# Ledger of designs, part 74: designed miniproteins, single chains, continued (5)

Each design is a single chain, and the fold is of that chain. pLDDT is the mean over its residues in the fold that is shown.

## One batch from the design tools (miniprotein)

Design m18724
Fold by ESMFold2-Fast:
Structure m18724 (fold): chain A 90 residues (1-90)
Amino acid sequence: ALEAELVELGEKLEAGTADEEELRRYALLALRLGVSGEVAELALKRAEELGVEEAVEALRKAIEIIKEKGNATEEALELLRRAAELLEEA
């Protein structure tokens, strides 16, 4: 299931063992499932480690919106989609 895959990838991000492909996959799944702020923060940490500056900026904005509104809005989901596209190009 997509939820189980997101959890598995999240554990790898928390442990610092996720590679670029796993980070891209995580961003795509988070986009599809409406990620929580905690999950988005894990993706941000890994994007910073990989040096994908534009994806970092998009994820930071998405996290701020999620924290302010308590859920993933259409605007936050669009930012997560943008981050996924940037990570796929990297």
Scores: mean pLDDT 69

Design m18725
Fold by ESMFold2-Fast:
Structure m18725 (fold): chain A 80 residues (1-80)
Amino acid sequence: MEKEVLAGIGDILLAVGNLLLSKGRYEDAIELYKKAVELFEKAGDKEGVATAYRNLAIAYEKMGKTEEAEKWRKKADELE
């Protein structure tokens, strides 16, 4: 089904984003996490969206953008 393919691509983007995050490539990781959010939203995968939001919060926190990180954590919590 199309939604399963979109969620699967979202999972791949999260995995690549996590690799970039581990290498200190925070802005590149953020771009992939944002794309993953878009795909999970189209798939109706709320758990995927929440996971991507938490990863965005971690990336922004590592960049020293504490207020931005808090916004993404709040968005993730609102989905649970």
Scores: mean pLDDT 87

Design m18726
Fold by ESMFold2-Fast:
Structure m18726 (fold): chain A 111 residues (1-111)
Amino acid sequence: LEKKIEEIEEKIKTASKDEQAKLYLELGKLYLSNGEYEKAIEYYEKAIKLSTDKKLQAEAYLYLGLAYFRLSEYEKAIEYFKKALELAEEVGDKELIEKAKKGIEKAESYK
């Protein structure tokens, strides 16, 4: 995990803005998998701010929803899952649409 984080951080230093957004999304996923939810949120927010790619933004919002869900912030989780759903529907990504809908349903059941 630590080695992968260092490798991605080195890549970010020389990456284009679009590549930095993708690398921040990957860093967020690594922190999320390691249970570091606040760090994951920070990197997903960086990915969203740097990218105009709606598919990448939809994925980042989906993972923001998941991170807030893990923090038991169910209302914030629902807000971000709904944002992910809106963007996923715009790009026609059936898998992201399904994941966002399931996230909303699950988070609403815990409210």
Scores: mean pLDDT 87

Design m18727
Fold by ESMFold2-Fast:
Structure m18727 (fold): chain A 90 residues (1-90)
Amino acid sequence: VEAELAAAGLLPALREADELERRAAEAFRKGKYEEAIKLYEELIEKLEEIRARVEAADFADEAAKAALLAALDARIEAAKKAKEEAEKKL
């Protein structure tokens, strides 16, 4: 999976997504719900962009590609639910 991610040039984008997720969770924890909403929105956009790139990428292992797409779909849904939860706190 890591080799396929490196070959597709996705490692930097995934690191950006991880940082956005960390910052969004921290903003939510601190009660900065407007900031958390913005960060979750950016996270969702970044994860959707990564997902599209994975879907278009040439993977040597189709099972690894399918597993990565499923993991990205789960992260996108989690981020959407977290955004909705932050919106309810406003």
Scores: mean pLDDT 81

Design m18728
Fold by ESMFold2-Fast:
Structure m18728 (fold): chain A 118 residues (1-118)
Amino acid sequence: MVEVVQSGGGTFPAGGSATLTGKYSAPGEQVVAVSWIRDAPGKAPIGIAGITASGKRSYDPRVEGRFTISVDRAAGTAYLDMSNLKEEDTATYYELVSVLVDGVVRLVAGEGTQVTVT
C-alpha cells in the first residue's frame, strides 16, 4: 500500500519562498515517478513539476525557473522548493506518486497542502 504524507503549507508573502515536503512509502511496489499537482481556485488542476526514478525533471512553463522538484529516493521524500511566489501560486498542492503494479502505472495522491500567497 502506498502512503503519502505532506507538509510545509501556510501563508506566504508575494516574492517569498516556501518548501513543500511529501514523504512516501510504497512497500512491495516500484515507484517510477513523483509529481506535484497545483489545484488553484476556479482553475483546472495542472501538473506543475515531475521527476522520474531516473532523475528526469519536467516543469509547467508558469513555474519553470521559480520552482524546483527534488527527491531523496532512499529516504522516500520529495520536495518542492518554491521561490519568487506570486498570488497565482495560491492553491492546494498534491503530491502524486506513480507506482508500477503488474505492468500498470497507478497514481496515488497525498491529502494536499494549502499555500496562500498575499
Scores: mean pLDDT 83

Design m18729
Fold by ESMFold2-Fast:
Structure m18729 (fold): chain A 76 residues (1-76)
Amino acid sequence: AKELTERAIELAKEAKKLAEKAKSKEELLEAEVLLGMAGIELGVAKIAGAAEEDVERAREAILEAEKAIEKAREKL
């Protein structure tokens, strides 16, 4: 379960980095795909009984990535 939350965090952090570097809508789409994968991993982790503290860390990372993607869309 913990490994799934850590994977979700890693995917969300990568999505944030890609969104911050995105210069086109196509590059931003890659960030959106990684964010979607992070959400799926977190969902599976929750079903698998991941600790609330780990779930909250992953949720925060996902929210940061979502904000970065929204900000990038406004510039593109």
Scores: mean pLDDT 83

Design m18730
Fold by ESMFold2-Fast:
Structure m18730 (fold): chain A 74 residues (1-74)
Amino acid sequence: MKKKIEEKVEELLKWARKNNKLEELEKLVKNKDKEGIKELIKEFLKEKGEEELEEEELEELFKLLVERQKKLEE
């Protein structure tokens, strides 16, 4: 589980950089805007042709994004 979600985080970050969405993603994570992050993840998954994540997977992905952002600020 953790490895799959961690790979999803890296893919999301790569996608965000390519599509000039990285700044938007960072703002959403800093504000802990779960709904905004869910919408961005839906957009990302649609472009990859992947199915939506389960709620538990979205929560784990959100936690990893918040933790990564915190480490970047320290």
Scores: mean pLDDT 76

Design m18731
Fold by ESMFold2-Fast:
Structure m18731 (fold): chain A 80 residues (1-80)
Amino acid sequence: MTEFAEALKRVADILLSAAKDEAERQLAYQGTAKVSKYALDGDREKARKVAEETARKLGASPEQIAEVLEAVDRAYEAAK
């Protein structure tokens, strides 16, 4: 539970760091919620895809995209 929550917080923090307004913050929250859903469903590829697509829509850097995918992988492992 704790490790999963920490990994999801990291996903949210990275996506929110790229968000510039309220609409983008909502996109970051929705993306994080979908990552949580797919990680708990055991769908690593869907979780990674949602995080990457959300980060790209927010204009995240390649480094931020790499960090969010790493956080998604940690959430997936913790959900097992």
Scores: mean pLDDT 86

Design m18732
Fold by ESMFold2-Fast:
Structure m18732 (fold): chain A 62 residues (1-62)
Amino acid sequence: SMKEQVLAHLEAGEEAARAGDLATAKGHVQTALSLGALGGPEVQKLAEEGARRVEAVIAARE
């Protein structure tokens, strides 16, 4: 499902950010947001909320 794909990208993005691979983390965030926009309002909200969390980890590492 779109929701499962969004969650998988958010998880991979967080793992990449914690490992210090910020470029890979940003790529996963962008993919999650793009898939979220196509998945309808509930999936889009999930993607936006998860992206904010991953982006906070990225910002703390910059």
Scores: mean pLDDT 87

Design m18733
Fold by ESMFold2-Fast:
Structure m18733 (fold): chain A 67 residues (1-67)
Amino acid sequence: MLLELAKKEFGEEVVEEIKKLVEKNPNPSQEELEELAKKLGVSVEQVKEAVMLINADFILREYKEKK
């Protein structure tokens, strides 16, 4: 649900690139977030919001499946 929301708000391409960053480094630094924002042509705040939504969706999915 939150992952789908992130894709609708920020676009699938942006979400996919952020997902790749999170998979490589689950706790990306401020510098990594700024670099990705520049590459995607979005604000650092938008990247941070997408990271939070992607991580929250993953956690919620795991809780629903394991409970």
Scores: mean pLDDT 73

Design m18734
Fold by ESMFold2-Fast:
Structure m18734 (fold): chain A 56 residues (1-56)
Amino acid sequence: MSAEELIKRGEEAYKEGKYEEAAELYEKAGVRATNDGDDELLRRAVEGSKKAASLI
């Protein structure tokens, strides 16, 4: 999956209240975005991960 796809799945998991799953998906998105050199997707992944983790 691309970083963007992982972010979308993380957002879906977050909306469903699956915060642990959302945090994991955002973490994967961050790793992928870093490998792809996409600073905007990395920022979105980090923000999503922190938001999901705060609700665990």
Scores: mean pLDDT 82

Design m18735
Fold by ESMFold2-Fast:
Structure m18735 (fold): chain A 59 residues (1-59)
Amino acid sequence: GPAAEAAREAELEALQREAVRALLEGDKDTAKRLVTETLRMQGRSDEEIAAQVARIDAV
């Protein structure tokens, strides 16, 4: 329902903020973990998740 959707959106937004913060702080391990969690919550494929994680290692 709308309350469950709002709660999921809030959780996803919080994870995205933490991932950006970790990346800016140079904590790639935390950023990769949080990006993996957000992408899984969004229903992205394992291949797409692996590609995003590889991009974090490349920067």
Scores: mean pLDDT 81

Design m18736
Fold by ESMFold2-Fast:
Structure m18736 (fold): chain A 73 residues (1-73)
Amino acid sequence: MEGKRLVVYKDGKVLYVSEKELTLEEFRRLAASLPPGYKAGLVSKELAEQLRPGTPVREVGRDEEGFPIFELK
């Protein structure tokens, strides 16, 4: 899972996008430490470049692995 970046979002809005790629283990640790109501996901490098703090997103569900899925532009 190379080239994936962390996205943190809450209440329909992106709050943070990492500039560096994260490993699955690093992602899981960070996601587990988020405050209530905050969500995290891993997205492709290209998608991460389109996501900025303030970008509207809508959580549309969870995938088969239990990771949040969100709809964005």
Scores: mean pLDDT 70

Design m18737
Fold by ESMFold2-Fast:
Structure m18737 (fold): chain A 81 residues (1-81)
Amino acid sequence: SLRERARELAERGKQLEKEGDYLGAGLQYYSAGQLYYAAGDYEKAAEYFRKAAELFKKAGDDKLAEEAERKAEEARRKAEE
């Protein structure tokens, strides 16, 4: 399922973050956010897009960080419906 795949990506992201691979972790969390969004779980989507944005900032990729922040805000607004 989309939710199971999102959870697996989030777990992989957590491992990469622990290893100091901030770009890799951010990409996994971003993908998890996309799958939660597609599944209609907007609260989890917003959570993982926010985690991705912070990791992209740590990696020095401001463009990816801004994109992830926009996705987090979009998901947050959907969650308030």
Scores: mean pLDDT 90

Design m18738
Fold by ESMFold2-Fast:
Structure m18738 (fold): chain A 57 residues (1-57)
Amino acid sequence: PIYKATQDYTPTTPDELAIEKGDVLEVLEVVDDDWVKAKRLSSGEVGLVPVSLLKEL
């Protein structure tokens, strides 16, 4: 599924993905209730993203 970042996020661990407000992300896997594994479509980078920052398109 395709989502849009609603705000910027700076990684606190190496497994997390840096995102900017307005980035388009493909969710690849749901890790838990708070985190998904997603691909940032503009860069092709993959990492963990907080679900609360994402809006489904």
Scores: mean pLDDT 82

Design m18739
Fold by ESMFold2-Fast:
Formats: C-alpha cells, structure tokens, sequence
Structure m18739 (fold): chain A 83 residues (1-83)
C-alpha cells in the first residue's frame, strides 16, 4: 500500500542516517500495514544484523526470502554457514 511504502521509505532514510531504532520502528509499522512487504522484512533483518543480533537478523531474512527476496535468501545462507 502507499502508506506502507511511505513508512518504508522513511525507515530507509533513518537507517542511512544511523538511526537504527527509528528505522526499526518504521519498518515494523510498514509491516503491520503490509505483512507481505518483502523489502521491509529484509531491511528489518539488516537493522538487527547492524545492531549485532544475528539470530533476529536470520529470522527476518528468512521471512523476506519466503516472500521472494533473493538478496535476503543469500544473506540467510551466509549467516547460517558462519561458525
């Protein structure tokens, strides 16, 4: 939806400025409106990876990959193979 896309866009802007908590909130709000928004799941995974939460990052990359996000599928494979 247009509202979910706007929230996602604002989240991307906050992420680029280093406001990871703000980006997280906006991606979560976008996903409340559109739970099939694969790019928002992927970027939520990136937030958690940046914050050092590898397990949460895997969880969200898996969700994005299930929805067809190929980059998230590759990131999930990389994180699952790390010893």
Amino acid sequence: SAQAEELYRQGVELFSKGDFEGAKRLYEEALELDPDFAQAWYNLGRVYETLGDKEKAKEYYKKAAELGNQIAAEMLKILEKEL
Scores: mean pLDDT 87

Design m18740
Fold by ESMFold2-Fast:
Structure m18740 (fold): chain A 61 residues (1-61)
Amino acid sequence: SELEKAIRELARKLNELAPGPVSVEEIEEELRKEAEELKRVLGYSDKEITDLIRGILERAE
């Protein structure tokens, strides 16, 4: 999905900017969990979350 792709791109960018003891896969898992919380609690759609992530990635270039 586009959301899953955006999550992977954000996880890689976060690891590049601030590498730490956690793996990229662990960052992806936490971001996926946050996306599910946004959908479940606040009613965000996959498209809205994907657009938010893409906005972050554009700003972080």
Scores: mean pLDDT 80

Design m18741
Fold by ESMFold2-Fast:
Structure m18741 (fold): chain A 75 residues (1-75)
Amino acid sequence: SMMEEILKKNIKILKELAPHSKRKEEVMKLIKEAEEYLKKGDYEKAEELIDKASSLIQKDVPELFKQASLKSTPK
């Protein structure tokens, strides 16, 4: 599904950025929780957790976040 593919791509990007964040452990925990919800088919909860992880990355490493190509989920 398009949603599952977008969420998986965003998770991959966040995993690549997480090591550059001082809150790597918190970011990785959110990513792991997002992956568990994605496995359950709860895309709304997975997206919420991905958004939280993205917010932390944006605050900690804004220049790397700007260069990342995070995909928008369809409404």
Scores: mean pLDDT 81

Design m18742
Fold by ESMFold2-Fast:
Structure m18742 (fold): chain A 65 residues (1-65)
Amino acid sequence: SKEEKLEEALKKVRELYEKNPSIPKDQYDAAIKAVKLAVETLPDDWEIEIELSESGKIIITIYPK
């Protein structure tokens, strides 16, 4: 479950970066670290959503199911 959640979340971040070349690498690297930390530390029933803001920032939203 955690391994599967981590794989899906990392895939979303990578695809977002691939589709949006304007995202700086340092922001991408920070998002990868943040997602890894969140999946490692949060309860299994918490969700992580990843999206791109209108200003070109990676937004990570964390909430309980």
Scores: mean pLDDT 82

Design m18744
Fold by ESMFold2-Fast:
Structure m18744 (fold): chain A 60 residues (1-60)
Amino acid sequence: SAKRQRSLEIIRATVPEGVRALIDGVAEAIRKSNPEIDEEELKKWVEELKKKAEEGNAKA
């Protein structure tokens, strides 16, 4: 549980405030929709969101 929390904090630290809010929201929605989801699976989603954030930042 600490590992996934760390990943989200890293994303929030490295992206614009607007984009980080979107990432946090999507990650939270995934957790709530899939209560049985493994932490490893959640980590994969966080990585995908991180890549999207980097692309958004480049476009900004």
Scores: mean pLDDT 63

Design m18745
Fold by ESMFold2-Fast:
Structure m18745 (fold): chain A 90 residues (1-90)
Amino acid sequence: MTPEIREDAEVAVVQISIAVLLTLEEAPDPELALKVAERALEVAKKSKSPEMKKELVEMLERLIEHLESLGADEELIEKLREILEEAKKA
Protein backbone atom coordinates (compact mmCIF):
# COMPACT_ATOMS: atom_id res chain seq x y z
CA MET A 1 0.00 0.00 0.00
CA THR A 2 1.42 3.41 -0.95
CA PRO A 3 1.57 6.09 1.80
CA GLU A 4 -1.13 8.16 0.05
CA ILE A 5 -3.58 5.22 -0.17
CA ARG A 6 -2.87 4.40 3.50
CA GLU A 7 -3.67 7.99 4.58
CA ASP A 8 -6.98 7.93 2.63
CA ALA A 9 -7.86 4.60 4.31
CA GLU A 10 -7.05 6.02 7.77
CA VAL A 11 -9.29 9.06 7.08
CA ALA A 12 -12.15 6.79 5.94
CA VAL A 13 -11.84 4.52 9.03
CA VAL A 14 -11.93 7.54 11.38
CA GLN A 15 -14.93 9.11 9.58
CA ILE A 16 -16.86 5.80 9.63
CA SER A 17 -15.97 5.25 13.32
CA ILE A 18 -17.31 8.69 14.31
CA ALA A 19 -20.44 8.16 12.16
CA VAL A 20 -21.11 4.82 13.94
CA LEU A 21 -20.70 6.46 17.37
CA LEU A 22 -23.20 9.16 16.29
CA THR A 23 -25.85 6.42 15.76
CA LEU A 24 -25.59 5.12 19.35
CA GLU A 25 -28.56 5.67 21.70
CA GLU A 26 -26.47 5.03 24.86
CA ALA A 27 -23.06 6.40 25.89
CA PRO A 28 -20.29 4.18 24.45
CA ASP A 29 -17.29 2.76 26.31
CA PRO A 30 -15.27 5.90 27.26
CA GLU A 31 -12.01 4.24 26.12
CA LEU A 32 -13.47 3.48 22.67
CA ALA A 33 -14.74 7.07 22.22
CA LEU A 34 -11.38 8.47 23.36
CA LYS A 35 -9.40 6.18 21.01
CA VAL A 36 -11.57 7.22 18.03
CA ALA A 37 -11.05 10.93 18.87
CA GLU A 38 -7.27 10.43 19.34
CA ARG A 39 -7.09 8.69 15.93
CA ALA A 40 -9.00 11.60 14.35
CA LEU A 41 -6.46 14.03 15.88
CA GLU A 42 -3.51 11.99 14.52
CA VAL A 43 -5.08 11.93 11.04
CA ALA A 44 -5.78 15.70 11.19
CA LYS A 45 -2.15 16.43 12.21
CA LYS A 46 -0.77 14.30 9.33
CA SER A 47 -3.16 15.64 6.68
CA LYS A 48 -2.11 18.35 4.21
CA SER A 49 -5.77 19.03 3.27
CA PRO A 50 -7.42 22.03 5.00
CA GLU A 51 -10.84 20.71 3.91
CA MET A 52 -10.26 17.31 5.56
CA LYS A 53 -9.02 18.96 8.77
CA LYS A 54 -12.17 21.14 8.87
CA GLU A 55 -14.41 18.10 8.28
CA LEU A 56 -12.73 16.12 11.09
CA VAL A 57 -13.08 19.11 13.46
CA GLU A 58 -16.81 19.37 12.60
CA MET A 59 -17.26 15.60 13.11
CA LEU A 60 -15.49 15.77 16.51
CA GLU A 61 -17.75 18.69 17.55
CA ARG A 62 -20.84 16.63 16.58
CA LEU A 63 -19.49 13.60 18.45
CA ILE A 64 -18.94 15.63 21.65
CA GLU A 65 -22.44 17.18 21.42
CA HIS A 66 -24.01 13.74 20.85
CA LEU A 67 -22.14 12.11 23.75
CA GLU A 68 -23.13 14.98 26.08
CA SER A 69 -26.78 14.42 25.06
CA LEU A 70 -26.38 10.72 26.04
CA GLY A 71 -25.06 11.68 29.51
CA ALA A 72 -21.43 10.67 28.99
CA ASP A 73 -19.03 11.24 31.92
CA GLU A 74 -17.75 14.81 32.40
CA GLU A 75 -14.13 13.53 32.43
CA LEU A 76 -14.59 11.93 28.98
CA ILE A 77 -16.21 15.13 27.60
CA GLU A 78 -13.32 17.27 28.94
CA LYS A 79 -10.72 14.96 27.32
CA LEU A 80 -12.65 15.02 24.02
CA ARG A 81 -12.78 18.85 24.14
CA GLU A 82 -8.99 18.95 24.64
CA ILE A 83 -8.55 16.70 21.57
CA LEU A 84 -10.90 19.00 19.59
CA GLU A 85 -8.82 22.09 20.58
CA GLU A 86 -5.62 20.35 19.41
CA ALA A 87 -7.32 19.34 16.13
CA LYS A 88 -8.33 23.00 15.56
CA LYS A 89 -4.65 24.02 15.98
CA ALA A 90 -3.45 21.38 13.50
Scores: mean pLDDT 78

Design m18746
Fold by ESMFold2-Fast:
Structure m18746 (fold): chain A 74 residues (1-74)
Amino acid sequence: GQELLEKGKEAYRKGDYESAAKYFEKAYEELRETDPRLAAQALAYAGAAYQKLGDDKKAEEYFEESNRLLRESG
């Protein structure tokens, strides 16, 4: 999970938002059961990547789910 987050951040820094979104989505899948707070961060990063890709609807959906997961984890 953590390694995929770092790969996603690296892709995002390079402007490869498609790869960044995929890494962040995979990080979310791996972390959702073991670290919900970090999984929520992965979704927020995926949302930011989709926003850069012009997919505002998917970005909004991921931001909302991230906030929901953070509420349940606090």
Scores: mean pLDDT 84

Design m18747
Fold by ESMFold2-Fast:
Structure m18747 (fold): chain A 65 residues (1-65)
Amino acid sequence: LAEEAKELAEEAKRLAEEGRLEEASRKATMGVILGQESGDEEALEAALEAAKHVAEVARKLGLPA
């Protein structure tokens, strides 16, 4: 769970930088869910940072995240 959340966070950031915002948003959301379920604060923070990054990229492009 914690490792999966961290993996999803990294994938979400990469996908957002590639402009694949729908996929990035899905990965970020799943990462947050798994981070919360894991109880690992580091994993949850990584997932939340990825979600914030996806939202910022979407904002810059004028798209909803």
Scores: mean pLDDT 78

Design m18748
Fold by ESMFold2-Fast:
Structure m18748 (fold): chain A 60 residues (1-60)
Amino acid sequence: MEELTKLINELIKLGKEHPELKEFVDKAIRETLRLYREGKFDEAIKLAKEALKEVQEKLS
């Protein structure tokens, strides 16, 4: 859970700093939380990491 919490907080921070990416970030967070609620913890963590990587690539 600690890993997922850190990833979600980083995505929230990036969405606040980069409003143009907010829609992408919000969708990624919603899908990650949906997977977590379904008990798909590994998939939730993987999705959050992939979303963070995608945001980093868009900012490069």
Scores: mean pLDDT 82

Design m18749
Fold by ESMFold2-Fast:
Structure m18749 (fold): chain A 62 residues (1-62)
Amino acid sequence: SKEAIEELAEKYGVSPETVSKIVLEAARRKLRGEPIDVEELAKKYGVPVEAVREILKRFGLL
């Protein structure tokens, strides 16, 4: 939800757009049957690995 994206963005000091992009990319990978690499997403978006992990868990993607 929009609220979940905004909460996670505030918690980790990143933009809501960054959180949304991480969720969408992970969801697309899951839809294609591809593995989700947390470290790769963290590097790509400049976000800590733990932030990506929590974001993905919040949206049922991990």
Scores: mean pLDDT 85

Design m18750
Fold by ESMFold2-Fast:
Structure m18750 (fold): chain A 72 residues (1-72)
Amino acid sequence: MEEERKKLEEERRRQMLLEAAAVTSDPDFLKKIAEELGISVEEVEKIREQMHQELADELRRAVDYAIERNKA
């Protein structure tokens, strides 16, 4: 239980850092997030881009669904 709780807390912290990276426009803050995560700035940039792409894909699917619904 203790090991699992510590792991969940760590994962939650990492999730918050990734969300901050996705919304920040400050390059210095992005560097700090990379250091806190123990990865390179390039890796954080890739994760940020992936999160943006996933959101774009979800929005595209929602639009496609609405168009199909109007046809049906």
Scores: mean pLDDT 75

Design m18751
Fold by ESMFold2-Fast:
Structure m18751 (fold): chain A 66 residues (1-66)
Amino acid sequence: MMRTPTREEVERLIREAEEELREIEKSLSEEEREELRRKFEEQVRMLRLAAEDPEKAAELARKVAA
């Protein structure tokens, strides 16, 4: 039994990650914030793109959670 993430789950992961990013940014320098935001933006794009393929979405979600 392998649970595949649904579109709603992917969206919730993105929203939660956005809030966490905002909290992390307060402890980072501007350069670190920009790099973190860039990577976050890339992962968000891939998460939504991979939502068409649940298996890939699950792999990306694990990376974001780590």
Scores: mean pLDDT 70

Design m18752
Fold by ESMFold2-Fast:
Structure m18752 (fold): chain A 100 residues (1-100)
Amino acid sequence: LSEDLEAEVRVAMAAIALGATVATTGLSRAEAAAELAEELARKGRLEDAAALLAALRVEGDEEAARAAEEALRRVVGEEKAREIRERAEELAERARRAAE
């Protein structure tokens, strides 16, 4: 229950960060998602990268989610990108559960 609320907060914060990136850069949502994912991965902020993917999945933004996943694969490689994607799916499920 508290883990579901924590996931909801993390996902909401990631969505806010993405929105701020779009607003400050003028990039499309997909371009901003890719750049933010790449930056988070380069800084080793993999949990934040997972939260970003989770936010995009909760929103249903398949284009931005795909762009972010491709950026993650380029930085951390296929296996680590898969781990981040699995964590993102867990966070998205928990966030949806908390929203009930």
Scores: mean pLDDT 83

Design m18753
Fold by ESMFold2-Fast:
Structure m18753 (fold): chain A 55 residues (1-55)
Amino acid sequence: MSAKEILMEKAGMSEENAERFLELAREDPRLAKDLAIKNGGLSEEEAEKIVEEVT
């Protein structure tokens, strides 16, 4: 599953919000990972995969 699909399907983000989050993940991967886990309800593995796909 792509990073965008994980954000949309598991974190409940709209396509627009998922794209904005991927931009954040490119600029600050550590912050994006923490936010995905704490606010998005994603697992550490899912958050890691998102960061990996954009960096």
Scores: mean pLDDT 79

Design m18755
Fold by ESMFold2-Fast:
Structure m18755 (fold): chain A 79 residues (1-79)
Amino acid sequence: KLKTLDLSGNKLTGEIPKELENMTNLEEFDLSNNTGKGVIPSILGKLTDAEEIDLSNSNFGGEIPAELGNMTNLKKLKI
């Protein structure tokens, strides 16, 4: 089961895909230092095992969705 997904620093473009909501064992997600787009999606709140999420320096914007409050294990959130 995938626990860590580090895609930082890769010039990746586009939105965070909805399929990420199925990676429920994910503990660490790093998409920092990319050229992403769009809003921070509410589907991230499905990642209830997540402890660290880093979306910094990646052009994601807008409001932080209330669904992220469901991430009771979250220790670090960078935007």
Scores: mean pLDDT 76

Design m18756
Fold by ESMFold2-Fast:
Structure m18756 (fold): chain A 64 residues (1-64)
Amino acid sequence: STRELAARHDLKTHFGLSDEEAEELLRLAREGRLEEIKEWLMTRKGLSEEQAERVARGLVEAAR
């Protein structure tokens, strides 16, 4: 979808994710796994809890 394409672009350009990393987070987002996305962003990209929650919610909404 157009929303998923925009979300993938943002993950790559703003957060420095690879194509593979962005696709994996979108896959989790389609499953509604917000907490797992949040943990991944905090652990692998060093985002704060607040920033990770905001990004994770945006991804879940985009994948809806």
Scores: mean pLDDT 84

Design m18757
Fold by ESMFold2-Fast:
Structure m18757 (fold): chain A 71 residues (1-71)
Amino acid sequence: DKQIEVDVLLLAGAVSLALGRNAEKQGKKDEAIESYEAAIKYFEEALKIDPTNQAAKDGLEEAKKRLEEVK
């Protein structure tokens, strides 16, 4: 089921984004970078399945913005 695949990728992206924020708050720069990069990959995979998914687009934008700010 492609919808279940999208939902799982969105959840994985959201969790990775939250882990990145937590790592950033703790000063764990390398862990934050890895988590934001993981979030980007999950949201990009969701968009490959459903290019119109707004949650994936929003998550990708946030993850990319956070990654550039933490580098």
Scores: mean pLDDT 88

Design m18758
Fold by ESMFold2-Fast:
Structure m18758 (fold): chain A 60 residues (1-60)
Amino acid sequence: MKTYKLKVEDVLKAVGLALRIIGDFPDAKVRLEGNTLVVEFPEDKEAEEYIEKLKEELEK
């Protein structure tokens, strides 16, 4: 499994992202650590591309 961390400024935004990730990858494990969303995926190239895209969207 590979773990990714996404920092968000707002808990509601973090919850929305968690639901989006679970909807797109039902096998993903998601938890909140303060303002950080921790996502665990099986080792998968598509999951890496997905997380990178989300990080780019969060920066805009």
Scores: mean pLDDT 74

Design m18759
Fold by ESMFold2-Fast:
Structure m18759 (fold): chain A 79 residues (1-79)
Amino acid sequence: MKLTDEQAEAAREATYRKLVEAGVPEDQARRIADSVALAGKLHGPETAANAAKVAARHYGLTPEQAEAIAQAVLDALNA
């Protein structure tokens, strides 16, 4: 199921917050968060979470950090 605009914003906010907490610069975290929200709007929550995980790993975060960010996206969407 594709995300609503409200769910996409929740995914964006969760992604941005977790990336900034992990040390990603705010401008890059915002671009990644926007991409995650778009992925969720097009393809649903699992795709949004996976997009966050892939982007975090591409930035150089650990597998554990990337998984935690993906889980935070899923948790925000189930709130």
Scores: mean pLDDT 84

Design m18760
Fold by ESMFold2-Fast:
Structure m18760 (fold): chain A 64 residues (1-64)
Amino acid sequence: KPLSGEEAARLALEYLEKGMTIKEAADYLISKGAVGAGNALKHLYDLGYTNEQILEGVKLGLEL
């Protein structure tokens, strides 16, 4: 069963807060079935967003 968007967001938050790189977090999310979330993180990484900027965005998304 694929991860829900909320589950994927929580996992992304955990990985980034533990110091995992954006690319590593994206690849790990894809391996867990969160393909959309992983591809979104890869896209943000390719656009040059920092780990801290993406982490802040994920935190804000979970609060909404």
Scores: mean pLDDT 72

Design m18761
Fold by ESMFold2-Fast:
Structure m18761 (fold): chain A 89 residues (1-89)
Amino acid sequence: SLYDVLGAEEARRIVELLASENIEARVAAVLIAATSEFTEEAVEVLARGLRELAQSENEEVREAAALAARGTGDPRVEAAVAEGLAAAA
C-alpha cells in the first residue's frame, strides 16, 4: 500500500546496512528490500548505492547487493547491480 512505501532516506539506510561488517545487518537489509515498496527517489538511491556495493572488494557485500536488487523486483535496480558486478568481474 502507499502507507508502506519507503523513501530516499530509508533507501540510504538499506545501502548502509548492506555495506555493514555485520552479517545480521546485511540479512535484515536484504529482507527489507524484498518485502518493501519504494518511491521513485528511493529506487534512484538504491540503483546508485547497490551498483557501488556490487563493485566492493568484499564478496559477501557484492552478493548482498545482488540479493537486495533481486528482492526489489525493480528493473532499474537489477540492471544497476548487474552493471556493477560485470565491472568487478
Scores: mean pLDDT 83

